# Designed miniproteins, single chains, continued (5): the designs that were tried, part 53

Each design is a single chain, and the fold is of that chain. pLDDT is the mean over its residues in the fold that is shown.

## One batch from the design tools (miniprotein)

Design m17952
Fold by ESMFold2-Fast:
Structure m17952 (fold): chain A 55 residues (1-55)
Amino acid sequence: SELRQELLRAIGRVLRAIGDLFEAELKGDEEAKKRAEEELKRAKEELKEVAERLE
């Protein structure tokens, strides 16, 4: 179903953003950390919207 594909994409985006955040923390790259935090915020909002459409 289309919603399942959207859900998997949203989950993938969240996981990617989390990975980017950890990499930025390990390198002490404050600019990359801020970008990763913004992407994580957007990814979580997208995941929430997709999940709400399922339930």
Scores: mean pLDDT 83

Design m17953
Fold by ESMFold2-Fast:
Structure m17953 (fold): chain A 94 residues (1-94)
Amino acid sequence: MKLSDKEVLAAVTEIALAVIISTARNRGEDELAKLIREKGQKIVDAVRAGNYDEAIKLLDELKEEVKKANVSPEFKEETLRIIDTIKAGIEKVK
């Protein structure tokens, strides 16, 4: 299938966020799952629009919200690591 670079990046970002959301739900961390779903959709939409600076800003905002979440430290650290990986990927493409 032929996809634009921004559409491929958006799809990869959406999959990564969906995995985190699923893991949070399976751990019973429903508030964090909801937060990542709501902010994640905005991040994916920004990437699809080619607005990489907005996507990076939204990822940084999501990181601050994750840091404030009262969830398992191990899951928090892994979630932050994945967000940083997504951010680095976007910065390399723009």
Scores: mean pLDDT 80

Design m17954
Fold by ESMFold2-Fast:
Structure m17954 (fold): chain A 73 residues (1-73)
Amino acid sequence: MKGEEFVARVKPAMDAVAAGAPETPLVREARRLLELLAELARRGLSQEEIAERLAEFLGVPKSTALAAIRAAL
């Protein structure tokens, strides 16, 4: 998955979560992703380490995950 593909897939769901939308499968997945990012940030991991963990979670290259984190955060 490319960073643009990730943003196109996840951003509408993340925007829905931010707007307080009712829980749908897409909103639930976006919420889980936000919870994962918050947990990794609380552990004091660097942005690169967060990108590595996100890449493992999504099954994408680290460069793609890093681009997605920079776009989302």
Scores: mean pLDDT 63

Design m17955
Fold by ESMFold2-Fast:
Structure m17955 (fold): chain A 73 residues (1-73)
Amino acid sequence: MKLSEQDLAAVRETVARREEIVEEIRESKSVAEQVGLLLRLVGALIDAEWAGDEEAARVLEEAVREALEILKE
């Protein structure tokens, strides 16, 4: 799969903001906003895995799992 410089930059930004994004999901009262933020984390995780960035994939997987636990309730 071909990842652009823009895609890699988006992965790095999402990794840097992952804790902020998870807290935004927890604090949001909008299902659409929560789902949108989750999709942002999932998209970055997929791109990190396809780029072979094991560390980015690991921390994004942890963030996705935490976000899913929040939404499960």
Scores: mean pLDDT 82

Design m17956
Fold by ESMFold2-Fast:
Structure m17956 (fold): chain A 60 residues (1-60)
Amino acid sequence: SMYRELARRLAEGRQRTLGEERGQPPLSPAEFEQLVARIEQALKESDKIFKEEEEKKKKE
């Protein structure tokens, strides 16, 4: 899934930022998968909103 690949890249960037700014230990595999899932859902919701707006334009 394109959304999952993008979400994974964003999750990796977030994990790195937390490590560098706060000295936080890296996320466990389970925590990382939860972060990826949350970002993927946010990306899908954004795409849904965009498609809904395009459908409104088509009906205009």
Scores: mean pLDDT 73

Design m17957
Fold by ESMFold2-Fast:
Structure m17957 (fold): chain A 57 residues (1-57)
Amino acid sequence: DKLLDPLTKKYVSKEELTERLIELILEGVKLGGLDSEESREAARKVAEEMVNSILES
């Protein structure tokens, strides 16, 4: 199954969408100078929850 990527408006795999969301979140954190392993884990969990929410809808 494919999911609509809200950033590019294209259908992508669940894995691709999850990785894109993680990168976007981490980019924001790095710009703020708060890049840590804990922030990376939090970003991954948030991205996975967002993708799962889309699949449940």
Scores: mean pLDDT 68

Design m17958
Fold by ESMFold2-Fast:
Formats: structure tokens, sequence, C-alpha cells
Structure m17958 (fold): chain A 83 residues (1-83)
């Protein structure tokens, strides 16, 4: 099992990856690359799940979940508008 210090570092890395994938997803939306944006939102959600398994910081996890949710909603809206 990871030590508490190792778990904290891995959670930090996972949260960073989640935020990076959110930013990339939003950029993909602006470029009209909806399939790419959806894949990036899925990647962000997977990193968020990993962070949730490793971190006990519920406030930080809630903030990250909200950011991923907002990105997913923006991608879904862009997909509907592209029809």
Amino acid sequence: MLSPEEAEREAEAALRAAYENVERALKAVEEGKIKKANLLVVAAALHLIAAGLLSTDEERLAEARERVREAAERVDKAAAEAA
C-alpha cells in the first residue's frame, strides 16, 4: 500500500492531470473537435476517480468534480449545437 505521503503526491498528480485534460477539452470545443473534447473529459473524469481514491481532501475533490462537470456540460452543449 502507498504511504500517506506517497498517496498525497499521487493524488496531486491525478488532480493536475484532471485539470490539464479539462483545459484541453475546452480548447477542443473551441476548435470544433467534439469527439476529442469528449475523450478529454472522460480522461479528466478517470484522473478525478484516481484522486478520489487517494485523497481525503473532500473540499478539493468537490471543487475538481465541479470543474469536470462544467467541462462535460459545455462539451454536451457544443455537441448539440453542432447538429
Scores: mean pLDDT 83

Design m17959
Fold by ESMFold2-Fast:
Structure m17959 (fold): chain A 63 residues (1-63)
Amino acid sequence: LKGKIARAVKDAGVETPSVLGLKEGEEVLILKEYEDGNVLAQSLKTGKVGLVGKDFLEVIGEA
C-alpha cells in the first residue's frame, strides 16, 4: 500500500496528535503500512500525517 492514494470509505472518528481524523470521501497518501492493520497516511486536504485503520481506506490509485 506504500505510495498509494486511498479514499476514506467512512468517517474515521476523532483526530488526535497520532491519529488521522478523516471524513468519508477524503483522500490520503499512504506512507507506511503496519502489520497490525494500521497505516501511516498523509491527508491530501490538510497535509496532516497520522495513523488510520486500513479498513477505513479504499485504494484508488498511485501517487
Scores: mean pLDDT 75

Design m17960
Fold by ESMFold2-Fast:
Order: C-alpha cells, then sequence, then structure tokens
Structure m17960 (fold): chain A 119 residues (1-119)
C-alpha cells in the first residue's frame, strides 16, 4: 500500500525527468517491500530495477549495475530462469555494459535474453 504509492509517485517523477526526486521514493518503496514481502519478492526486484533505470538515465552506470544484478537474481529465484522479467533484467544489464564500452560482456546477456523471448 504505502510502498505501492511511493513507487507510483517515483515512476511519475521519473517520467517527468525529475531523477533526483524519484530516487528517494524508489529507495523507500524498496525498503518497505523488503519489510512487508521479504527480500526475494518480485516487487523488491521491480523497485531495484526502477532505481537502476533512474541511475542509468542519469549516466550513473556504476550505480545501476549492482541494482540490475540483484533484480536479475531475485527474478530468477522467484519466477524461474525462463521468465520474461529475467529477459528484461538481462537486457538492462547488457545496456549498462554497452554504455561502458564492454561489448564482450554485453553479448552473452543479450543472447540469453533472446533465447528466453524467442517464442
Amino acid sequence: MEAEKLAEEGIKLFGEGKYEEAIPLFEEALELYKKELGPDHPKVAEALANLGLVYFYQGKYEKALPLYEEALRIYEKALGPDHPKVAEALLNLARVYEMQGKFEEAKPLREEAEEILKK
């Protein structure tokens, strides 16, 4: 409830380009989801991915990377390795590596995501 409202406001601010204002809302939503649903719940991964996305658009790739890595871990554990949310997290990680010029690191992540989505 409260975590959901914070996440919704964070998404709205992110859409308006208000990245510095969106960050604390996603951080608070993340902590509330961990307390209410447990640290491995998909809603925790969603909040991590949203926070990572804000940092990505700010060009803060070193901050985005570990957030996307944790979101991927949670989605794989909670939803299974072939779930579309796992593919989304893999593509987010690939984009971070590509923006850092690490194309060899990005390639296997993209290939894994394509295998999941190939249907």
Scores: mean pLDDT 88

Design m17961
Fold by ESMFold2-Fast:
Structure m17961 (fold): chain A 63 residues (1-63)
Amino acid sequence: GPLAERARRLLAEAERLLAEGRGPDEEVQKLIMEAGVLAAVAGDEELVRRAGEVGRRARQLGG
């Protein structure tokens, strides 16, 4: 559905920024948080899990 599609796009953008060597700046953190919320509202358990994994990785990279 539209919420899951938006969550996927936001998460893909966050993953691209992290892959390009950007740290977990405010923009990356907002993308991950928004993706997680939208995935949860959409009931997409796999997207919720992926958003959580990306969020944990981003936090570890930021110290």
Scores: mean pLDDT 82

Design m17962
Fold by ESMFold2-Fast:
Structure m17962 (fold): chain A 62 residues (1-62)
Amino acid sequence: GAMAAAELARHLARATEHSRKGVEYLKQGNEEEAAKHFAEAARHGRPIGDALWAEMQAEKAK
């Protein structure tokens, strides 16, 4: 539904922002902070991955 799409969009935005911050910290040589941001990106990316997997399973059932 529209609400689920909005929730996924928020997770995608958060995952994207944390990925950008992680890359910026890597450019600064701060691998520890980069790792923390990449972990947060993965956490926000999990609901997106789960939703895509569910759509793939539904498509396979056609």
Scores: mean pLDDT 78

Design m17963
Fold by ESMFold2-Fast:
Structure m17963 (fold): chain A 89 residues (1-89)
Amino acid sequence: EKEKLEKELEELLNSLTEEQLKKMLTYIKALLGEIEDKEIQEEARKFSVELGDIAEKIARLIVKLKGKELDTIEILEIIKKLLEEKLKE
């Protein structure tokens, strides 16, 4: 079960291009209130239409993998770290 969920998460992240990973990271940072630039905030909100469903699926996989309830901020912080690690590769 856990190995299957980890594989599904890895496959989702690997299905995204570098550009899509960067867009999702910007979107997640905007949701966390980490973006001060108003133009970047507005652009990041447009990514909710393009990438919101994928971000939601990643969030659900993370909750299942952790085996406990997580608040929205905890989930977003985990997604942010996963995206940052993926972009460093």
Scores: mean pLDDT 79

Design m17964
Fold by ESMFold2-Fast:
Formats: sequence, structure tokens, C-alpha cells
Structure m17964 (fold): chain A 68 residues (1-68)
Amino acid sequence: SDDEVIEKLRAELDKMSPELQAKAESTVSRARSPAVAYAAGQLAKISGDEETAAAFYRTALRLLEERR
């Protein structure tokens, strides 16, 4: 469900440092789908780009909350 994905995204973001979360707020994400944003975040995380991963996770969370 969307609620389960939202909680998972929040847990992933909570594991990130406050500095990384602040940098993610300034990173532009153009993803229009929560699924695309989440997938892009996962790929960035695997590649070690934690700032981009955080930005996409925040975008996925926002889009999921918007559709509720």
C-alpha cells in the first residue's frame, strides 16, 4: 500500500545524516511518478550517490502524499 511505501521512504531518509537531508532539499528532481522517483533513488543509492538518492526518496514521498 502507499502507507507502507511512505513509511519505508521515511525510514530510509531517517538513516541519512541531517547534512545529507539538507543537501537533498536543494537538489532538483523532475520525477513525476512515485515509482520512478523511488527506482531512481534506489539506483543512486547503489551507485553511492547518497545526495541524489535522498532527493529522489523525498520526491517519491511527496508525490505519494500528494495522491492521498
Scores: mean pLDDT 74

Design m17965
Fold by ESMFold2-Fast:
Structure m17965 (fold): chain A 77 residues (1-77)
Amino acid sequence: SDYLSQGNRYLNDSLDYLDSGSNIDPDSGQNLRDQLVNSYNLILSSGSSDYTMSLAMQSASDTINTQIDSTVQQTLS
């Protein structure tokens, strides 16, 4: 499904941001990675339509990206 392919891209983009783009500390980064992966696994197991799952995946990635940014800002403050 093109929708699920896009959802997987959101996951990979957020994981790449955690690993190389964000300068987040390793412990916080691991916690947010675990939250993102767990959210995606719950979405995929929901039995919802591919479209509905893709929207939930985008929302989960957006939430984690915001938390990455907030965590990095707290370290700089």
Scores: mean pLDDT 81

Design m17966
Fold by ESMFold2-Fast:
Structure m17966 (fold): chain A 73 residues (1-73)
Amino acid sequence: MNDEEAEKLLKEGLEYYKKGDYEKAREHFLKAAQLSTDPRLKARALAYAGKSYFKLGDDEKAMELFAEAEKLA
């Protein structure tokens, strides 16, 4: 159930990301990562959250999230 909700949040985050709403995308990706029990799903969510931070100009947080995603992949 948690991974199903995480996948839904990841999909919703991607829709926000595609339309340029990086703040809402980030929120959805971070929630997806928190709910994920699958390391691969969590890594994808963290990577997308990092991309969203990068788009918002927060390079430091983006790099931190990319590093966490790589540990899980």
Scores: mean pLDDT 85

Design m17967
Fold by ESMFold2-Fast:
Structure m17967 (fold): chain A 67 residues (1-67)
Amino acid sequence: REEYLEIARRLLSLSPEELQALIDKLTGPAAVVARAVLNGDITDPEALAEGLASQPEVVAALREALA
């Protein structure tokens, strides 16, 4: 649980420039999630963590891109 919230908080703390660089490394659903954060469509870290918990492939892609 905490690992999803940590990823969500990290994603929401990135600058627009950092988010764009992250999006450039991502494809598919993970890129869609990162774009939603960049556009301000996702602002609640708890809600984002809940969504990530149901999408292990997105979590894996985000972890690799954030490393």
Scores: mean pLDDT 79

Design m17968
Fold by ESMFold2-Fast:
Structure m17968 (fold): chain A 79 residues (1-79)
Amino acid sequence: MSEGEQEGVLMARALVIKSEVDFLLKYEGDKLSPEEKEKLKETLRLVDKAMEAIRAGKLEEARRLLEEAEELLNEVLKA
């Protein structure tokens, strides 16, 4: 029920996902298939939407968007 505490946790989660995707695109981009690159770009789009939802106080929407982003990232990482 403390929205401020949840906001900080969700923002940290978003930052971790963004950092992992940025690393893959910057340093591993030549090893990624076109389909994997599109999934990573969609992951970034979901993270951006989640960060906007966090700033708007829509924490449950942000949580769902971050779960979708993590699913797409895991699909790329699982090969």
Scores: mean pLDDT 82

Design m17969
Fold by ESMFold2-Fast:
Parts: C-alpha cells; structure tokens; sequence
Structure m17969 (fold): chain A 58 residues (1-58)
C-alpha cells in the first residue's frame, strides 16, 4: 500500500520536473540557446518515461 503511494508520488514529481525542464528549454530557445534547449527537451522526455514506468508498476 505505502509502496504504491510512494511510486505514484514519485511519478508526479517526475512529471512536474519534465514540465519544468520543458519550460526552461523554451526559455533557452527564446534566448537563442538552441543546443541547451535541446538538452533540456531530452531531459524532459527522460523524466516523462520514468513517470510512465513508475505508473505502470502500480
């Protein structure tokens, strides 16, 4: 029971981190820092995959 709740909370945190990384990437892109933006977009995608994996485990 507690393990399931812990995984769901972790998934939520990963999803929020993915959104923050995406917003940061948009900021870098607007500043002309396209390489840095691309790195953050990849990080956001990785966070999303982690969240999906955790949600599948519950």
Amino acid sequence: MEEKERKLKAAEIYERNAEVARQAADGFEQSGLTDEAAILRKAADEYRKKAEELRKEV
Scores: mean pLDDT 83

Design m17970
Fold by ESMFold2-Fast:
Structure m17970 (fold): chain A 90 residues (1-90)
Amino acid sequence: MLTEEEKKKLKELLDKIRDAVRQGASPEEIRALAEELKKVSKDPRLQALADGIVGAADAMATATSPEDQAAYKRAILELVDEAKRILDEE
């Protein structure tokens, strides 16, 4: 089970990822935050979601069209929302 300290840190990292995406931060910054999520929790569900964010950030780094950029940003935000939902259920 996640500790309250781990939940707090995970929620702060998820908020940072969300804000980074919304503010147009680099894919490298988003990737680094997602890698930090993976270090805080070994929960397989949260690790899978963090891996999804890493993958979307890597795809976003190679995307050149506005439509592809918007799609990857939406995917990251949806993964963040799902991770927050999991934390709120625990």
Scores: mean pLDDT 83

Design m17971
Fold by ESMFold2-Fast:
Structure m17971 (fold): chain A 100 residues (1-100)
Amino acid sequence: SREAVRAELETLLRDAEDLLEELEKLLEETKNEELKKKLEELRRRVEELRRELEALLARLDAGELSEAEAQARALELGAELTLLQMELNVLKKLLEKEKE
């Protein structure tokens, strides 16, 4: 349903915002310049994804997207969010090695 797709997009937006908050905390704690640059690039990509999710929600609410089009885009953006979360987990493991 349109409501189910909307709820899915709202969940993805919340998850992206949570990821952004975690990235900001790690950036404040990180003293390693190479890892800091990688975290800053990841934050930029998450901010871009968040803007795409906000735009998609606005278009869905305006009736500019079919349910099928919105669902397809939600699937693509959800997959991208998963990859960004996986990249952060790799960076977190590298940060733990620096805290020896």
Scores: mean pLDDT 87

Design m17972
Fold by ESMFold2-Fast:
Structure m17972 (fold): chain A 67 residues (1-67)
Amino acid sequence: HMEEEIKKLEEEIEKLKTQRDLFSQAAAAYRDVNPELAAELQAAVDSYNTQIKELEKRLEELRKKLE
């Protein structure tokens, strides 16, 4: 059932975006106080962005099949 898979992907993307935004805010907050921690948090943000793009591509492919 493609609709269920689409909803699961949308939920997973939303969760990853929420986590990405939290780590992004933390990275910005620590940039001047603890640059090493800020860099580690930014690496996590970059990882989430990669995962989000992959899932968004999959979501687009599934939506095309609903035509």
Scores: mean pLDDT 84

Design m17973
Fold by ESMFold2-Fast:
Structure m17973 (fold): chain A 76 residues (1-76)
Amino acid sequence: GEEKRKELLKLIGEILRLIGEIIDLERERKELKEKLKENPEDEELKKKLEEIEKKIKELEEKRKELLEKMREIDKE
């Protein structure tokens, strides 16, 4: 039946949402890195950069888990 298709679409939707969040965080990370080039001693910017990098890493790990689940369902 279409059950595998429904599960795949759900996982794809979750993966796409995570990719979107990662892209937004990577953009913010780039902006923070540029600001740090102008003021390398700014402890607040360093803290924000560390928080963003931690969030990116957590989301990338979740994305990998969902991709592995998708591969298991998509096995021919």
Scores: mean pLDDT 82

Design m17974
Fold by ESMFold2-Fast:
Structure m17974 (fold): chain A 60 residues (1-60)
Amino acid sequence: MTVRVTGGNGNVHEFDGSEVRDAVTFDAAGRPLAVLRDVTAAEAVAAARAAGGAGVALEP
């Protein structure tokens, strides 16, 4: 399942639900809030929502 999260700067992040990676959450201004390690797309999205509707980017 592909999950999309839109940040405050209009950046759209897409995740493959089967991939586990490090993720960075962003606030509405696009500033980094937290770094998450070894998370699924669902966990990254949940963390972004907990941060107040922030965007998410997966690390390589």
Scores: mean pLDDT 62

Design m17975
Fold by ESMFold2-Fast:
Structure m17975 (fold): chain A 64 residues (1-64)
Amino acid sequence: AAATVARIKAKIDEAVEKGISYKEFLELASEAMEALRADPAVTPEQRDEVLAKISEAFKKVKEK
């Protein structure tokens, strides 16, 4: 749970900082959602944190 969430958040942050393509970010987001679904021990609060990070990252990546 915590390890899954931390890994996803770290990957999202790295992806945004590296300026990956929108397509690569979509793949990352899909993997993140799948990882969250695969771990039923993830709390609603942790899920909301990941979703918020994905939403913010989408805005930044989509812009250019």
Scores: mean pLDDT 75

Design m17976
Fold by ESMFold2-Fast:
Structure m17976 (fold): chain A 72 residues (1-72)
Amino acid sequence: SAAGEAAVARAREHLARAEAALAAGDQKTAISHLERAGRYAVLAANLGELAGAAEVGRQAHDLRVRHGLPPA
C-alpha cells in the first residue's frame, strides 16, 4: 500500500539518521532514531509491507549489535 511504502521510507530515513549519529559518536540520538525506525517498520508490516519491514528490522538489529547498543 502507499501508506505502507511511506512507512518503510520513514523507517529507512531514521536508520540513516541513526548511522549518522553513530558516526558522530552520539549513541543517545542513534538509539532514538533506531526506536523510531522500529516503530515505522511495525506499521509497515501491519500495512502489508512485510519484506521492507523485515529488511529495516535486520538493519536496525545489525546496527545495535555492531555498536553494543541495547536490544529492541
Scores: mean pLDDT 88

Design m17977
Fold by ESMFold2-Fast:
Structure m17977 (fold): chain A 62 residues (1-62)
Amino acid sequence: SARQQAIQAVDDFQKELERAGYSDEAESARQSYLKKIDQLKTDSQLQQLAQQLNSGVQSIRG
C-alpha cells in the first residue's frame, strides 16, 4: 500500500542518516515523518512523501 511504501521510505531515510553519522537527526526525522504519515489522507500524498524521502536518501549517498 502507499502507506507501507511511505513507512519503508522513512526507514530507509533513517538508516542512511545513521550511516552518515547523524543518529540524533535520524531519530527526530523518523518521529516527525511517522506523525506526518498519520496525518496524510490520500495515497497521492503518501506517494509524494515516499518520493521526497527516497530523493533524500540519494542526496545523502551522493
Scores: mean pLDDT 83

Design m17978
Fold by ESMFold2-Fast:
Structure m17978 (fold): chain A 66 residues (1-66)
Amino acid sequence: VSEEELEREIREAMARITAGVLRIIYGDEEIAEKALEAGLEVAKTKSAGEAVKTVVETAEKLAAEA
């Protein structure tokens, strides 16, 4: 596996872990799934930190709009 592929896998894993935690915190599976989708898109092109930030911000925004 290339270093680039490993870095992307790490970014995706961090996004998934963060979404899983948010699923427990918010108790809303739909919010967690939408946040994960947003984070995984960011994980394709940006850092792990940006992917995690996107998951958190998306979940927070959706919870506030509910």
Scores: mean pLDDT 79

Design m17979
Fold by ESMFold2-Fast:
Structure m17979 (fold): chain A 56 residues (1-56)
Amino acid sequence: DLVFDIDNIDKYDDDTVVSQLLGTTISDLNELGKKFNLSRQDVLSATRKMLLNAQK
């Protein structure tokens, strides 16, 4: 379960959403994406951006 209000997930910035998801596995990211109305591709895209930034 996420610590922020899922009903307002679309109003949070991408950094906040990805930060909350970083504590989960890839399989769990897919399930969380469905719970708060994000497509798997949207979640993976945001996660990929975070991984690329972390390699800096």
Scores: mean pLDDT 55

Design m17980
Fold by ESMFold2-Fast:
Structure m17980 (fold): chain A 111 residues (1-111)
Amino acid sequence: IVDELKAIRDEAVALLEEIASDPNPTLEQIEKYVERAEQLLERVEELYKKADMSDPEVKRALLFTYRALIALYQALLEKARTVNAPDSIIKRIEELLARARELQAEVEKAL
């Protein structure tokens, strides 16, 4: 599970770098970035359901993964706003950011 969380974190960092390096993303490219970002969160949520929250390595891996996702979603939101993406796309990204923050807070409360 720790290795799987690390893989998701590495993918989130790579996607953030890809978004940051794309100066003129089309709306279609933004939509694809949002889809990839959504898939990363879904994968973390599935791992969280199986996570031994008494294991400090698992808890640490989850926290670092959520931190990477939050950074990704913040970068994606700024890029989407820069290209004047539709409100529906902005809302999807805001919901991803809110969910990642909610899940991070849940992990922080767990022992």
Scores: mean pLDDT 82

Design m17981
Fold by ESMFold2-Fast:
Structure m17981 (fold): chain A 76 residues (1-76)
Amino acid sequence: MVEEKLREFREAAERLLELWAEGKGDSEEAKEARERLARLYEELASDPEALKRAEEIAEEVAERHREKVLEALRKQ
């Protein structure tokens, strides 16, 4: 169960950053991804180990999308 939520968290984080990099941060899809991330984070917060892993996933995803996010911010 926790592993499944961590996979969903990674997918939602990757989708959100992809949408942001495309300049679609204000889209309904981005809103849905943010809401999904918030819900998953709250569920994982009850388990310190799961929360730590979620934070590591967020850092990994952010690092991977850093260049794309910066490009999107410049194009606004």
Scores: mean pLDDT 76

Design m17982
Fold by ESMFold2-Fast:
Parts: C-alpha cells; sequence; structure tokens
Structure m17982 (fold): chain A 55 residues (1-55)
C-alpha cells in the first residue's frame, strides 16, 4: 500500500543520512517533515531545506 511504502521510505532516509534524499522524500511524505527526521538533520541541512521549501 501507499502508506506502507511511505513508512519504508522514512526508514531508508534514517539510514542513508542523505540531505537530498530527505528533501525528495518530503514530497512523498507530505508537506512537513516528521520530528524524528528533523532531529536527524544538521542545522545547515535544516536551513537549506527551509530555503528549498520557500522556493
Amino acid sequence: SEEERKKRLEEAIKKSNNYFIQLDLREQLGEELPDWLRKQMTPEELAAYRAARAA
């Protein structure tokens, strides 16, 4: 199912620790990133993510 796929993608980004993967998955997960994912991002990654979101 789509829900199951999204959960697996969330686990994948947690393991990959890749900023661009996290941005790509935002669109599949929805508008906002979950708290646990935000906590995994560096301050620089969060700033870049917010800039990309604003664009």
Scores: mean pLDDT 60

Design m17983
Fold by ESMFold2-Fast:
Structure m17983 (fold): chain A 115 residues (1-115)
Amino acid sequence: MIELTESGGGTFKEGSSVTLSSSYSGGSISELGWYRVTPEGVFGRIASISSDGTVTYADDVAGRFTISYDAANKTLYLNMNNLKVSDTAVYYSYAQRADDGLLVFGPGVTVTVVA
C-alpha cells in the first residue's frame, strides 16, 4: 500500500515562495505529482514527474513552479515561486501505481495566498 505524508502549507503573501514536500512509502510507482482544488472547485493536475525524471506542468504554473524528486529518500517537492492569490488551493500529492495505473492521493495541504 502506498502512503503519502505532506508538509509545507500555510498562509503566504502574494509574491512569496514556498516549498511543499511529500514523503512516500510502499509499493512500486510510475509517476508522482501534485493536484490542487481551488476555492471555486477547479480540480486539476499542476505538475508531474515520472520515475525516469520526465516532468510536466499546467500552463498557469509553468515557469513559476518546479517539481523535483529525491529517489533515494522517496521525497517529492514542489517549489512554488512568485505566488499569486489565484494559487490559493488545497494541494494533494499523488502517486501512480506501476501495476494498475491507479492514483493514490495524500491527505492534502492548504496553501492560502493573500494580497
Scores: mean pLDDT 85

Design m17984
Fold by ESMFold2-Fast:
Structure m17984 (fold): chain A 59 residues (1-59)
Amino acid sequence: ISEETLKTMISSLKNSTDPVVREVGRAELRKLGFSEEEIEKIEKGIEEGKSIEEILKEL
């Protein structure tokens, strides 16, 4: 998976307050082969206001 694809996915999740869009984003991350633990780290980073670069460092 390209880093660019991952960044665009995280960016869409950061910029949406719609629960449906968030669920779609989570489903796409699962399709890309991310574990539930990795998805939780991404979501927690978004909720904490971390930058995309900071979130990626924690994966």
Scores: mean pLDDT 73

Design m17985
Fold by ESMFold2-Fast:
Formats: sequence, C-alpha cells, structure tokens
Structure m17985 (fold): chain A 104 residues (1-104)
Amino acid sequence: KLEEALRAMSEGKLDEAIKLYEEVIKEDPNNAEAYLNLGRVYFEKGEYEKAIEWYKKAIEIDPNNARAYYHLAQAYEQLGKTDEAEKYREKAKEIDPEFYEKVK
C-alpha cells in the first residue's frame, strides 16, 4: 500500500498518490513517512502551503525527522519566506548532518 503510493508519486500520478497516502494514514495515523510523502506530493503540485501542513504533521509524529525539516525549508523558500527556510535547513543539518550533505 505505501509502495503503491510511492510508485504513483514516482510516475507523476499526483492525485492518485494523494488518495493512496490518505489510505495509508487512515490505516496507520502514526506513519510519519506517509505524512512526509503526502507533503512532497503537494509540493510537486505547487501547493506549498498544504505541503507545509503535512510536513509539520510528519515532524509532530517524528521530531527527529531531518528529511521532513529539509522539505519544510524548501516549501518555505518557494513561498519567499527565507527566514523560516533558513531556520528549518539548520534544524535538518543539526539532526542529521550526513543526510544534509547528500541533499545539497
């Protein structure tokens, strides 16, 4: 089921991916990865404010999720909120410096 959602996202089937991730969340509401990926789908659609909401939910479930902070920063950057973007980029780097080096 999660793999099906990931496949839909990779194939650019964004609306299908949203439905599949919503099903994953309904079955497992503590799946931080599903919230993170739902945010990523909204980011790909250009819906940055919705992406931010889902990334924040991922962080609420898993506060040490460096990937969620990195994506949150990217969404704020797209909205022109540079101070917020910088804050969350630094947070991602503090949590996992190795991951941060790989995404830069």
Scores: mean pLDDT 82

Design m17986
Fold by ESMFold2-Fast:
Structure m17986 (fold): chain A 99 residues (1-99)
Amino acid sequence: MEEGKKLLEQGKYEEAIKKYEEALKVAPEEELAKILANLAEAYLKAGEYEKALEYMRKILEEFPDSAEYLRTKALMAEENELLEAAKELFEKAKKLEEE
């Protein structure tokens, strides 16, 4: 997991994503939200906004009581272009929950 952070600092976003995806497959449940947040950040830095939102959505839906939920909302707020898409995502998720 530390390798992923180093790769992000080097601008090697695709390599970092790969390392986080490997970590996600073997991580205990308590680490899942953190790894998902790291993946969302890596995709965001890579300019892959739709994939970043996909991972952010997973955190918001599956880990609503986590610290990573708040981190994810903060990441959305930092990127205004992503914020608009996030609002649409929240509306779609709410409609799905209401069936």
Scores: mean pLDDT 71

Design m17987
Fold by ESMFold2-Fast:
Structure m17987 (fold): chain A 62 residues (1-62)
Amino acid sequence: KKEELKKRIIETAKELAEKNEEGPSLREIAEALGISQATVSKRVKELEKEGKVVLDRESNRV
């Protein structure tokens, strides 16, 4: 499967996490990638199920 979007989400989240120790919000990742927050939310939930990211559901941060 071509998971280029998921890879870009992980890379962007890591880059943004260097600027904020709590990690980036789904909105911040969406703005950085130029895509909808709904798309990021869907992909981040898939990545969480795969064990590739940890989502803080209280703050919606990765």
Scores: mean pLDDT 74

Design m17988
Fold by ESMFold2-Fast:
Structure m17988 (fold): chain A 67 residues (1-67)
Amino acid sequence: SHHEEVLRHSLEVALEALEKGDLVTALAALHEALKIDPDNELLREALRAVREGRVEEAIRLLREVLE
């Protein structure tokens, strides 16, 4: 579906941004993902991890969402 494609794209953008250390882009992409799937606890935890500077944990959580 369009929502699934937009969600996947946002997650891929967030992951690439985190791997490059671009936290601003990662946060923006995670906010877009949460607009599509606001009840996704893994996405909420990933957003919290990024805000707290726990980049490695955020990457792990986003990989779980993509599975």
Scores: mean pLDDT 84

